# Ledger of designs, part 13: designed miniproteins, single chains, continued (5)

Each design is a single chain, and the fold is of that chain. pLDDT is the mean over its residues in the fold that is shown.

## One batch from the design tools (miniprotein)

Design m16422
Fold by ESMFold2-Fast:
Parts: structure tokens; sequence; C-alpha cells
Structure m16422 (fold): chain A 75 residues (1-75)
């Protein structure tokens, strides 16, 4: 797919987390970490949350990304 498809999946996942009450900064950091393999300690330091909370948000973001992506027909 195009890079636009990846950006849309990322944006949809961020929107989902924000709708659930996660701040946009935390949602973007968690989704980016799930997509790029950024460690939870880095996310925690950047967003001011605990490492445990960062890990839980990254896990939630990964699950949401997988769900959104699995509904999209791949090549």
Amino acid sequence: GSSEDGDRIRDLTVEELVREGVSRDQAEAAVDAAMRGIPPGTVATQTGISVKTARELIDRAARTLNRVGSETPWS
C-alpha cells in the first residue's frame, strides 16, 4: 500500500484512543511506539506517565492497529 494508507491507519488508531479518553499526545506516542518499536520507558519519559501505563497504552495501540489493519484488504 501507499504511505498514505499507513498514515490513515495510524490516525484512525489515534482517534480511537482519544475517543476513549487518552490524551492526543499519549495516543500518538503509544501508536508510534507500537508501529516503530519505541520502548515504553521512552514514551513514559516523553509523556510524563508511568512505564506501566505507557506499556498498557502501547499494548492497546497495537491491538487497535491490528484490528483496524486486519479489516483492510491487503494485496
Scores: mean pLDDT 77

Design m16423
Fold by ESMFold2-Fast:
Parts: C-alpha cells; structure tokens; sequence
Structure m16423 (fold): chain A 64 residues (1-64)
C-alpha cells in the first residue's frame, strides 16, 4: 500500500511540476491549482490531503 502510494504520488508530482511552471509563468492560478488538486485525488490522495497540498502550493507561488 505505502509503496503503491509513493509511485502514484511521484507520477502526480511530475504532472503537478508542469502545472507549477504554468503558474510561475502567470497562468490562472486558481484554475491550475484546481487541476493540481484533481491530479492528486486521482493519484489516491484524500480530498483533505489534496486541499492541504494545493493550499501550500498557493502560498509558495504567491510568495514568489
């Protein structure tokens, strides 16, 4: 279970990195964060965990 979760998270992280590049380039932050949230949920994260991750991403991008 934990090993499978790690693999799913790695694949989701690769997708999220691409979305993060778009956010850094001035894309629609709310839309890109929602796409990241959906990607994490599809990878098997709970909605609460995905929301917490996305909130952390928002704070990081806004601090740039």
Amino acid sequence: ELEELKKKVKEASERVIELTKQMAEGGDLDKLLEEARQTLIEAGLSEEAANSFVESMRKMVESL
Scores: mean pLDDT 75

Design m16424
Fold by ESMFold2-Fast:
Structure m16424 (fold): chain A 90 residues (1-90)
Amino acid sequence: DATVRVRTRTFRTREEADRLVEELIRERTDPNSFVTTRRTPDGRWVVRDLTATPAFRQELADRAAAATSGYPADEDAFWQALDDLIERHT
């Protein structure tokens, strides 16, 4: 079965995280590659570089649509759901 590959890096500043994201996007050629940036409650910035499956991408898109159409608090729920989804597919 196809599984999601995930690589996680944690930074102290958003600027450092954004630089990695720009590099990963520039070098990306796989259409299933997906990069996310999230701020943790501790003030750190987490960058995830994912190689997803089509099923993962569809579920992630559905959850993202629900989160962005809801309340700001739904962003935290979205990131928790993403963490759970990665755990299930890894």
Scores: mean pLDDT 67

Design m16425
Fold by ESMFold2-Fast:
Structure m16425 (fold): chain A 65 residues (1-65)
Amino acid sequence: SDEELREEVIRIAEEVRDKDPKTAEALIRAAREGDLVTALAAAHEMRKIDPEKGERAIELIRKLL
């Protein structure tokens, strides 16, 4: 479901919060608001910090689009 996909994106963002709190907070907010364009941009920024988790977030957001 879309809810489960959003919760997984939020979980991934929480896991990288210590590495980049600003990007993680932006992704969490965008995912909660359903702003998928902003969420996708934040996930691409997260990929620069944590490539594996960033790619996973991008894949999940693409399924929501």
Scores: mean pLDDT 86

Design m16426
Fold by ESMFold2-Fast:
Structure m16426 (fold): chain A 86 residues (1-86)
Amino acid sequence: SLLDLFKAISLVEYAIQLAKEKGLEDIRKLFEEALEHLKQRTPEGFQRAIELLEQGSKLAKEKGYDEIAEILETARDYVRKALESL
């Protein structure tokens, strides 16, 4: 649904802000790439965003940023719900 998409977008934007505050430029760019794919509102864009959010979550967790990882996992789940409702 559009509501699930908006929830995913807001969570990714929040993760971008946290990454900026923590100086995590590489993972911030990854999150911004995911956000651009979500804005396309296509099945292909959503699938690419899911891949990027999964990669970002794994990298954040490996760096010890569990809070950012959990935000991205939640955002990914909302993207999956948005994709299923297309």
Scores: mean pLDDT 86

Design m16427
Fold by ESMFold2-Fast:
Structure m16427 (fold): chain A 65 residues (1-65)
Amino acid sequence: SIEEAIAELARAVFETVTGRRVEIREEGDKIYLRAELESEEHRRLLEEMGKTIGKATGKEVVVEE
C-alpha cells in the first residue's frame, strides 16, 4: 500500500542518514517509532519522520527511545 511504501521510505532515509536502525510498529490507530538516539539532531529527524508518516496515514505516531 501507499502507507507501507511511505513507512519503508522513511525507514530507509533514517537508517541511511543516521546509521541507526528504526523499528516501525503499527498497532490499531497508532504507529510506534523506536530508535537509539545519539543526538538532538537524530531525535528531530525521527520526530519529522513521525509527522510525515502521521500526515500520510492519518494515524497517531508515538516516538520511543
Scores: mean pLDDT 77

Design m16428
Fold by ESMFold2-Fast:
Structure m16428 (fold): chain A 92 residues (1-92)
Amino acid sequence: SEVDELIEKALEEIKRLLEDYKAGKITFEQFVLRLTRILQELADKVTPEQLKKFYEKIKELVREILDPETAERVIKVLDSLYKALLAEKEAR
């Protein structure tokens, strides 16, 4: 589906973003800002259930690509962003 293609492209973009952060090409602050933009843009186009599945896939990708300590730091940011986006989506 068009939504599945959109989610897959977003996951590929996030994977590249994680690799760039791991390689030291971008700061943590730049990483968070870019990640937030990707998540906000996708959240407006998907259901709450699709957003949850996307969030779980991002967590798997983070744990795969980053070291455990850095992955935990990123996941805490992701949890906060996901909860905020879900609350905003359910309130609208």
Scores: mean pLDDT 84

Design m16429
Fold by ESMFold2-Fast:
Structure m16429 (fold): chain A 69 residues (1-69)
Amino acid sequence: MSDEQLEQDVVISLARMVKSISDIISSKTTGEEKEKALKSKKLADEAIRLAREGKLEKGRELILKALKT
């Protein structure tokens, strides 16, 4: 239980960081780079939601997918 809560906090923190970086990129770029950044933001936002629901494995998968976008 404590380990699971710590892992949830880590996943949420990483997803928030990815979302913040993607938001900055999307505000400073245009075209394809902006589209990619917007997709990464949506994936990070979904990862936060899944982590809050206790779906940590899916949350991690979406964070990795956002980083590859």
Scores: mean pLDDT 80

Design m16430
Fold by ESMFold2-Fast:
Structure m16430 (fold): chain A 79 residues (1-79)
Amino acid sequence: GAPVVLLSATASSTSIKATWSPSDLPVTFYAVYPDGSIVAKKTTTADSATLTGLTPGQTYSVVAVDDNGSSPALIVTTK
C-alpha cells in the first residue's frame, strides 16, 4: 500500500498536532530540525498525534512514517 499522507499540522508555542490519512498500521510522527536531526517522535495506531515539550519560535519539518514509507514533509513553526 501507499504510506500515510499528512492532512494537517498545527503548532502552539510548545506543541505540534498532526492528522493523517487513515491507516491500519502503526504510524510514527516525527518533528525534525532543518538539519534532519530528530527532536521528538511519537508512535500511535490513531490517525493523529501531538508532540509536546517543543521550543517556541522554532521551525520544524514534520513527517509521518509507517511500514509503507514516509509522508511528504510539512514545515511548521511553533508560536
Scores: mean pLDDT 82

Design m16431
Fold by ESMFold2-Fast:
Structure m16431 (fold): chain A 70 residues (1-70)
Amino acid sequence: SVLEDAVEALKAGKISVEQFANGLAALLKAFGEAVVEPISRALGELPEEVKKKILEILRELVPELAAKLK
């Protein structure tokens, strides 16, 4: 899936944290709550420091939907 491929690309250093977060924001804007749970699961696979940075970016770009992520 696009999300799984993006997680692997981030782990491999092929994309930046900022690129990954912007991609997640685009998915949240396009699909709303339907992608919250898949995104939450993907974020759960990342180191806590990386997850925190992504959530900070998402809170700026999509604050209401970002509040539903864990």
Scores: mean pLDDT 84

Design m16432
Fold by ESMFold2-Fast:
Structure m16432 (fold): chain A 69 residues (1-69)
Amino acid sequence: SIAELKERALEELSKVLSPRELEVAREAFDIGRENLDVRALAKRVGLSQRTVSRAIDRGIEIYAKIVEE
């Protein structure tokens, strides 16, 4: 299921992202990148917009690899 693929992606991301960056990736998976206010999210989690964007990009990359396999 899509939910199981997302959980697997978050498990892989937990090995390379901080807890706060992992929270960003989880939210991006839940609502989709296009619906995410990166600036507001960065302020809420206390990270830079660049760090938030990188966490989202890493999330997408890992999810794509899992779906492809």
Scores: mean pLDDT 82

Design m16433
Fold by ESMFold2-Fast:
Structure m16433 (fold): chain A 80 residues (1-80)
Amino acid sequence: MSPKQKQVQQLMQQLDQLEQQTTAQLAAARTPEEKEAVLGAFMDQAVPLFQQLRELAPNDEQVAQRIDGIVRGLQARVEA
């Protein structure tokens, strides 16, 4: 793999771990305020990763779809 492809894989792995941790934290959250705080903490960490992924792979539809899927999935959990 190219160095660029390797960086994308590493960032995607970090994002997957962050999603898994955030999902567990949302499941443990009992109030809407706790859920919003968890989502906010996720976004603070995830936005720099999203920016790096878009810079490294601007035309990668799979990366874009995965990012959208993560954000939408977590938002749905907050609204539940």
Scores: mean pLDDT 82

Design m16434
Fold by ESMFold2-Fast:
Structure m16434 (fold): chain A 84 residues (1-84)
Amino acid sequence: NAQAEIARIYREAAEKVKDVDPEGAKILRDLAENPPTTPVQLVAAALLLVGYAIELEMKGHKEAAQFLIDAARRILRVGDAADA
């Protein structure tokens, strides 16, 4: 179930960032309720996480940033597997 896996990835990302960015964690939890379904939405979701990761890295939250980059890769892999 691709949608459940993507939602799980968003919830894990929210948990990872909650102590450094509570508002960002809330947005990630909201995204878990409406995960991307189309290929273009999956790419847009990955780009959003990468952009957010860069912002957190610039603020000194390197570990949270790396987790978000890995989460973006995981979302794209789930999309690829669902298409196969």
Scores: mean pLDDT 82

Design m16435
Fold by ESMFold2-Fast:
Structure m16435 (fold): chain A 87 residues (1-87)
Amino acid sequence: MMSLEEVKEKLEEITKETIEKIKNAKTEDEVISVMEEGGKRVKELWEEVYPGLSEEEQEELEKFIDELERKVLAEAMKKWDELAAQK
């Protein structure tokens, strides 16, 4: 089983890749598609690791995912504003 640290590293990698794809998106629809893909990857990793974690590790990981989701949403909103300004 993956350690909590390994899971966090994979989540940070997924988040970084998602943010880079958002920054490179050319349309609002591409931003949405990238966010959906990133969210699916996070969910799949969560479903794989969740049963092997302690209750304390689960709570810590949920808080970590919430923080990463807020970062993705902030970058997406910024990109949507930039794309809207170009119209």
Scores: mean pLDDT 83

Design m16436
Fold by ESMFold2-Fast:
Structure m16436 (fold): chain A 108 residues (1-108)
Amino acid sequence: EEIEEVAEKVYEILLSNLEKIRNMTITEQLNFISKVARTFPEELRPVAELIAWAGVQAIRMGLSDEEIREVMKKVAEVVKEALDRGEDPTSPEVIAKVQEVVREAIKK
């Protein structure tokens, strides 16, 4: 229900850190994503982490600000649909769908 709001808040955080994200090591990316997720309530942290991960990948692949927002919104929709069906948003099946959204966006 608040998943779209999570995506918008994460998007604003990522846009404020574009240059930093472009120069991050993988370890720095994981630490940053974890810190972003921890700004949300505990029950929303796995969702925020998936959305932040997708946004970071989009930024590192050189997508535009609008494309980054679109990718993050699509990931949020995948997670919302899983939750609406009572599915674990961190399941391999949901993660695979999230990865597919990011992969399709990177193909331009």
Scores: mean pLDDT 83

Design m16437
Fold by ESMFold2-Fast:
Structure m16437 (fold): chain A 100 residues (1-100)
Amino acid sequence: SEEREQRILKEAEPIVEKAKELGVKGMVITDIEDGKVWVVTLEEDEEKVKKALKEAGLEAEKLVVVSSDSAERLAALRELVLEVAKKYGDQEVIEEIEAA
């Protein structure tokens, strides 16, 4: 998990920089691999995040758009983290999320 987290941080640098330049207020990257990104963003930031992805040379594999409601944001993030955990066969993370 630590090696995956370090990879995500490094590969996300170009999109994070572009998102900052475009004034994105809310963006969470849950995975990035082979130029494909799993991301949660606010409705107001959707077009800015799409532009940041394009300018960074990345594609959205999963782009989840949520309102400013914190419960909706948490639910979307939980679902996307679970999908990423299933992709990597991370049984400990899957069991923790499903038990909660």
Scores: mean pLDDT 77

Design m16438
Fold by ESMFold2-Fast:
Structure m16438 (fold): chain A 64 residues (1-64)
Amino acid sequence: LRSAPKELVDELFAAQAEEIKAAVDITILKNKPVSPENIKALEEAQKRLDEAQARVDELESRIA
């Protein structure tokens, strides 16, 4: 992180926050009754988690 610009660090924190939020949403949805709406919401939350994880990996690679 010696020469990482603040913008990249801020984006990394934002991506990590999105990853955590998506993981929490998935946990909450898994504890709800099974319904078509909840299944669709779970699929959307999983997609957001996958996207956030990919972005964290990309940003960490760019910072290192």
Scores: mean pLDDT 79

Design m16439
Fold by ESMFold2-Fast:
Structure m16439 (fold): chain A 75 residues (1-75)
Amino acid sequence: IEELVKKAHEYTKQGDEYDKKGDLKKAVEHYGKGRELYREAARKAEEEGDEFTAGVYEVASAVLGVVKKKIEKKL
């Protein structure tokens, strides 16, 4: 879980950097990867019975999905 969250954070950070540079396509790709990793972390937390932590990662994944869709509309 911790490794997945660390990677999700790194992809999100890279997405933010590409968005600031105006590279919207790369921003979308990196936000997409971060979203998938948060979703995997949520699934693993749920398997461990930690419903609260699973919910936190589900929200993080959903937020990145919204950001990704907003940027995609500008492409």
Scores: mean pLDDT 81

Design m16440
Fold by ESMFold2-Fast:
Structure m16440 (fold): chain A 59 residues (1-59)
Amino acid sequence: MEKVKKLQEEAEKVREEAFRRIDEAVATHPGPQGSAEAGRIVREADERIKKLEEEAKKL
């Protein structure tokens, strides 16, 4: 159970960091470039979160 909690916390932390970076990217480049950066950040975060959740499901 402890390991599953750790993986879930890591996933939430990754999601929170991604949202913070998205806010920064949009604030820095409010145009299409900011949106593109935000999209890339979301994709990378989703991939990392998916790996953590898959690991948690294995436990």
Scores: mean pLDDT 79

Design m16441
Fold by ESMFold2-Fast:
Structure m16441 (fold): chain A 97 residues (1-97)
Amino acid sequence: MKVSEEQFEADVLEALLLIQLTIALNAARRGKLTPEDVRRVGDIAIELLKRLKEVGTPEQVERAKKLALDMFEKIAEVASPEVREAARETIERIEKL
């Protein structure tokens, strides 16, 4: 029961991370993402990854971390210079997790 509950929480956290990052990337592509938005999304992503590390499998954690890094790299590629800097700072923070 407890393991199943933790696995369900881990799956929800991974899905939430994907949804949040997809919304942010789409906003970046439309030129609607601010540096403050990137920092907010980054803070959310880091908190989700920290919780996932406690309840998820090592494979789920590595997959989610890689997803976050890949998505922030894509945000950096399509974004303004100011948003790109915020995205790079977020990538560095995630790498240290």
Scores: mean pLDDT 85

Design m16442
Fold by ESMFold2-Fast:
Structure m16442 (fold): chain A 64 residues (1-64)
Amino acid sequence: SMEQLVEELKRRLLEAYRQLSTVLSPEQVRDSLNFAIDYLAKKYNLTEEQVQYLKDVVDEAIKK
């Protein structure tokens, strides 16, 4: 389902965050992951709400 896809993408983005945060600044991590989210949005035809959800997940991870 689309919900299962979005949760899988969330898990992959959080894993990418963990790897990237060891070598990049918070701003660089945010830019890289937002670029990946926009790419995934086009690839999987994500809604604006789903894109915003994934971007919010990334922002909350960086904020911690």
Scores: mean pLDDT 87

Design m16443
Fold by ESMFold2-Fast:
Structure m16443 (fold): chain A 68 residues (1-68)
Amino acid sequence: SEEELARLANEDGDRGMRLAREETRRVADRLLSDATRRGDELISRGDVDTGNRVITDARDRADRLLAN
């Protein structure tokens, strides 16, 4: 959990930071996976613009999470 990662960061900063980065990557991966599935479904339904926007917005958010 995020609370457990915060505690680990306080007890052992370096290890906690690595675990926090791993969790952020997992969150970004899930966000991209979920958005890609949703976007593909919208595109298959003929809502191409909305589907592409969903995927693009998720990529931007994931990039921001991984950059910070």
Scores: mean pLDDT 81

Design m16444
Fold by ESMFold2-Fast:
Structure m16444 (fold): chain A 82 residues (1-82)
Amino acid sequence: MEEEGKKLVEEVREALKKAGVPEEKAEQILKDIEEAGKTGNELILRAATLSGKAFAEYEAGNFEKARKLLEEARKLAEEAEK
């Protein structure tokens, strides 16, 4: 559980860094993923991770991929609330 969340945070950190996201904004996104991981809910963690990846894709100019990732993240977050 903790190791899985840490791995996902590292993957998103690399994506944000490659996309040129400012450190302050990147840290906020990574913190949101870490907090999602603390819930123990895999759907919430996955939704937060996909949202972070979507932001990186958006900053990189890959708007269509960012949109698809955000849509998937929203569906997972809604599923987690049921």
Scores: mean pLDDT 79

Design m16445
Fold by ESMFold2-Fast:
Structure m16445 (fold): chain A 70 residues (1-70)
Amino acid sequence: SKAEELKQKYLNASNAAAVFLAMGYEDLAERFDEIAKKYLEELQKVASPEDVEEMKKIHEENLESARLVR
């Protein structure tokens, strides 16, 4: 479904942002954070509110974990 495709793209961008942040590549981390936010905007149009909140939580946890590892 369109929602599942957007979730996968969002998670890929979220994971990339976290990896680059953990490595100290802050500019790349910000670029992938922006990409994740764009996919989240599209997800809000097609996914349930509960799914959107879960995706937001995963992204926030990914970035927080990356900051702690650094």
Scores: mean pLDDT 87

Design m16446
Fold by ESMFold2-Fast:
Structure m16446 (fold): chain A 77 residues (1-77)
Amino acid sequence: GLSDEKRKKVNELAKEAAKNNDWEKYYEELKKILNEEEVKKIEELLKEVDEGLELIKRGVENVIKKNEERRRRLEEE
């Protein structure tokens, strides 16, 4: 795995990317602080995280849509 120091830097970059909504920047910065083998391991983890983020986005979108549908139904009555 990654050292605690590198993991901390990776997490800090992820938090900044989340605030800026710029995950591409996160990936570029990640390549600068990790060696080739560590990058490959993180690429596999990033794929899993990206799949997780898509799942979260779909979940949030569904909740928003359901709430708007409920609001419309109440307004129509």
Scores: mean pLDDT 68

Design m16447
Fold by ESMFold2-Fast:
Structure m16447 (fold): chain A 60 residues (1-60)
Amino acid sequence: MIIEIIGKGVSETEEEAREQARKEAEEKVKELGGKIIKEEVTVEKVGDQYVAYVKFTAEV
């Protein structure tokens, strides 16, 4: 079964926001026993913060 898993990160720096989002998405994949087949990363600046989304497409 193919599923989509999204992690979100918010930080004052783009790098930290990306790391937070990736860690959240990786933990979700681990909990589901999924195999990552695709990764997409989006980062946007909102005021003084960066918001990052890491989307994994996984096979479970």
Scores: mean pLDDT 83

Design m16448
Fold by ESMFold2-Fast:
Structure m16448 (fold): chain A 66 residues (1-66)
Amino acid sequence: EIDKVKAQVVEYTTKLAEEKGLSDKERQTVVTLGEDIVEESKDLDPNVRYTTAVNVAKSVIDMILS
């Protein structure tokens, strides 16, 4: 079955990375990190999984743009 949280994280992080002008490699790194966080937090509430993955991805994007 398709993990809806993982799909939403991939969609959001891809769009945010594109809007921030990241390279293809940087976008892939951020998206993959978001997916990994969702997978590692599989036993947690969907909202917690989404929020954690998105917040970590945003922090990484901020570091790349520094």
Scores: mean pLDDT 82

Design m16449
Fold by ESMFold2-Fast:
Structure m16449 (fold): chain A 57 residues (1-57)
Amino acid sequence: MEALRAELERLLARDPFPPEATLRELARRFGVPVSTVRRLAAELLTERALAAWEAQA
């Protein structure tokens, strides 16, 4: 599961608006439900938003 988290983190760092097709492809590659990928993406986006706000604001 950590490999999925790392890949998703890299993806979101480059493109914060990944298409749904990309999320489905990751789910297929790692053999997890799309809901798991979406939950991780939401958590990572929240973390990045907070970190960016603290760093810049």
Scores: mean pLDDT 74

Design m16450
Fold by ESMFold2-Fast:
Structure m16450 (fold): chain A 69 residues (1-69)
Amino acid sequence: SPLDLQKELLENGKTNEGMRYNETTRYDMKEFGNHEKSKRWRDLMKKRQKNDVDNMELLTFEQTKRMYE
């Protein structure tokens, strides 16, 4: 997926191509090029990805629960 590709680029430290990610908040590559900022951004993206997955599971679970209520 595009998210997995972006994560792979982060792990390899290679994203000086001006890539933008449209599924979430706009990402500015000028911040990504800085080692400290790219590390913070990588940590933020991992945390966001986890929260998005958890939120999706919670929403799906609540929707399923209401269907069988």
Scores: mean pLDDT 48

Design m16451
Fold by ESMFold2-Fast:
Parts: C-alpha cells; structure tokens; sequence
Structure m16451 (fold): chain A 59 residues (1-59)
C-alpha cells in the first residue's frame, strides 16, 4: 500500500542519516565516547538496513 511505502521511505531516510553521521564521526575519530572502529561498525550496520529497505520499496 501507499501508506506502507511512505513508512518504509521514512525509515530508509532515518537509517541513511544515521549511517552518514556514524561515517563522519568515524572519520573524525570520535563520537559520543565511541572509537572509530565502533563508529564504522554502526555505519555498516545502518547502511545494510537502509539497503534492505531500499529493495523493499522497489518492489
């Protein structure tokens, strides 16, 4: 349904923004007491979730 697709798009945007934030903080070497490795892992996790949502939206 259209409503479900809008909800998926909003969730996709949230994961994309989170991934970008974690990527930037990882490059700066710090973010909220987390080291670069932890921030990079969070970036990859959020990017993976965004990709899954993107595929669902395309269906």
Amino acid sequence: SEKEKEELKQLYEEYKQSAETFKKNSELGSGGGLDSKQLEELYKKNEKQAKKLEEEIKK
Scores: mean pLDDT 78

Design m16452
Fold by ESMFold2-Fast:
Structure m16452 (fold): chain A 74 residues (1-74)
Amino acid sequence: SAAAQAARRRQAQEDALLREAEELRRRARRYKERNDVTGYVAAKLRLVAVVLQAEQLGASPATIARLDALLREA
């Protein structure tokens, strides 16, 4: 059905955003550990952009909650 196809596309988009956020969180923490303030801020701003993109796409509350947690961990 069209609804099932739309749900699958949404899930794939949400999974991609979560993978990008996980990598950005790891990158931000590595920059912080190295005292690379410029790299840390850039990675964290990109992570904020990922959260905003997920909200604009109408991502599930569970995905938004996980993205917010990743941003807080950065």
Scores: mean pLDDT 88

Design m16453
Fold by ESMFold2-Fast:
Order: sequence, then C-alpha cells, then structure tokens
Structure m16453 (fold): chain A 66 residues (1-66)
Amino acid sequence: VTEDQATKLVAGLATLGPLSSEAGREISRLALEGGSAREIAEVARKGGVPATEREVRELMRRTGAA
C-alpha cells in the first residue's frame, strides 16, 4: 500500500461520517503496515464512523489500499 492509497482510504472513510483526526492518522498507519479491513473498521468505529468490515473492504478495494 502506498501513501497515496492510504490517503484516499482515509478520505473515503470520512465520507461515511465524521472521522476524528486521530482515527484518520491511525487508519493511514494501519493501511501502510498492511492492516486488515476488520482492524481498520474497528479504528473507524472508535473514531466516530459506524463503518462495517464489508464497507471498509469495498473502500480499500476501490482506493487500491487492499
């Protein structure tokens, strides 16, 4: 996963709801480290976005972060 793909993933998640800056930073880091859709969904929910693992997986696929 590239830095560009991680940035697109965070931006995409932010369209689903108000994502905290802290959660956005953690999601970017997880994506760069090869984190799973499940892990990213957990961080998104903690950050204020009620994203499901399925929604995160589709977004990762669409942004190239999968």
Scores: mean pLDDT 79

Design m16454
Fold by ESMFold2-Fast:
Structure m16454 (fold): chain A 83 residues (1-83)
Amino acid sequence: REEVLEELRAALPDLEEAIALLEERIARARELEAAGDAAAAPLLEVLELTLEALRAARAGDLERAVELLLEAERALEALRAAL
């Protein structure tokens, strides 16, 4: 988990662009959910947790960012198991 903290510190200069790209993907996933795609809701959970993690990192709360990334990882594993 220390490796994740180091990666987040290294990525801080690019966080704004990463956040913008992720917000775009969340908007697209919400469109798919509205259209009735059953996989869209668990995908949204993964994307929203990742977005909150990046926002926490931008705010300097790297510990919270790691916690949220771990939740996103678990949500992604659940999504893969459901597919």
Scores: mean pLDDT 74

Design m16455
Fold by ESMFold2-Fast:
Structure m16455 (fold): chain A 80 residues (1-80)
Amino acid sequence: SAVMDQLPDHIRDILSFLLSLKKSGKAEDYLTPEGVNNLDDLIDKLKKGTSTAEEIQDILSNIVKNMTEEGKKELSKYLS
C-alpha cells in the first residue's frame, strides 16, 4: 500500500517482525497484553487503509515500549 512505501526501512523491519509474531502465534510471548492490543489495533488500521505513516510510526513506538525484555532481545536479533 502507499503508506507502507512511505515508512523508513528500519520501521518497516520492526513492522515485519511484529507481523511475523502475530502470524506465528508468538505475540503474547514477546509483548505485554497492552502491546498485543496495540498490535491488533495496528493490523486493523492497516487493513482499513486510513492510517498515515506518522500514525503507524506512533503505534509502532508504543508497541516497542510495551515489549518484554525477551521480545526486545528477539527484535534486536531480527534486525541484525
Scores: mean pLDDT 83

Design m16456
Fold by ESMFold2-Fast:
Structure m16456 (fold): chain A 93 residues (1-93)
Amino acid sequence: DEEILEERFKRLKEVNPELDEEELEFVLELAKIFIKTYNEKGLEEAVKAVVEYALSKDPETTAEKIVELMRKFGLGISEEAEELLRKKIEEIK
């Protein structure tokens, strides 16, 4: 579903040109990493991979910033995934 995600984000940018391109590209990459890793290794490893990528781009990022950005671009996050995000950021920082 990476190709479907890319098409959705491309259309979202075309319809909403005021959206930040860097934030859009960042969230798209987070979604791609999550889906790929979830399918291969499950939820915990998918959340870990997302956290590692986010921290590689912004060492000062927080779980709250990641969740807020994902929700801003229409991506749903479960309460379980949000809690795992907080835990993994605390473990790495």
Scores: mean pLDDT 77

Design m16457
Fold by ESMFold2-Fast:
Structure m16457 (fold): chain A 84 residues (1-84)
Amino acid sequence: AEALAEAIIAALEARDFDRAAELLLQVRTTEEAVVLAEALARAVAEKKGASEKEKEELVAKARALASKISEEELRAAIEEARAA
């Protein structure tokens, strides 16, 4: 879960967009989506030079949004992304 987020970030840093997309499509559960969203929000905030408070706010917002996604909605979103 958290390792998946780190792998996606590493792929993006290496400009390996194909690998980043493949890893993103491996998300299968709401819990995995929450962990991924938190890690990505933290990485984005850090790159933007955000304060610790702004970083915490972005992570909390990402967690809240991702935790509202049901496994059915997550599956539908992944299938849509794969079909596009």
Scores: mean pLDDT 69

Design m16458
Fold by ESMFold2-Fast:
Structure m16458 (fold): chain A 117 residues (1-117)
Amino acid sequence: MTPAEFEAALAAARDAAAGYAQARAAGVPTALTLEVPEPTPENLEVAVELILSAGRGGVESLHVVLGAASKEALERIARALKEAGFREVTLELRDASEEEKRYARELLEKVRAGEEV
């Protein structure tokens, strides 16, 4: 990803909040799936902005699908979900160890409880 492509992706992610808010105002229940097949630092930053925008726009539930993710990547996503105020959230890990799946589950329980991540 070039710096210009990354900047454009971040801008688009921030602008997404207006679209979600319009759907909610029209009385449409909003449920989103966010896929991050390659959780690079850049892709995670875009994903974080999308999660925050979904929260600002009043999206009611979020399903997050991650490829191979480090503990740091899982913590970044969990922190974004908590900051966005998501209680109705599910997380699917692909290409993850059983240890990573357990850690993600623990983080997600903190998010659902509204606890610090």
Scores: mean pLDDT 76

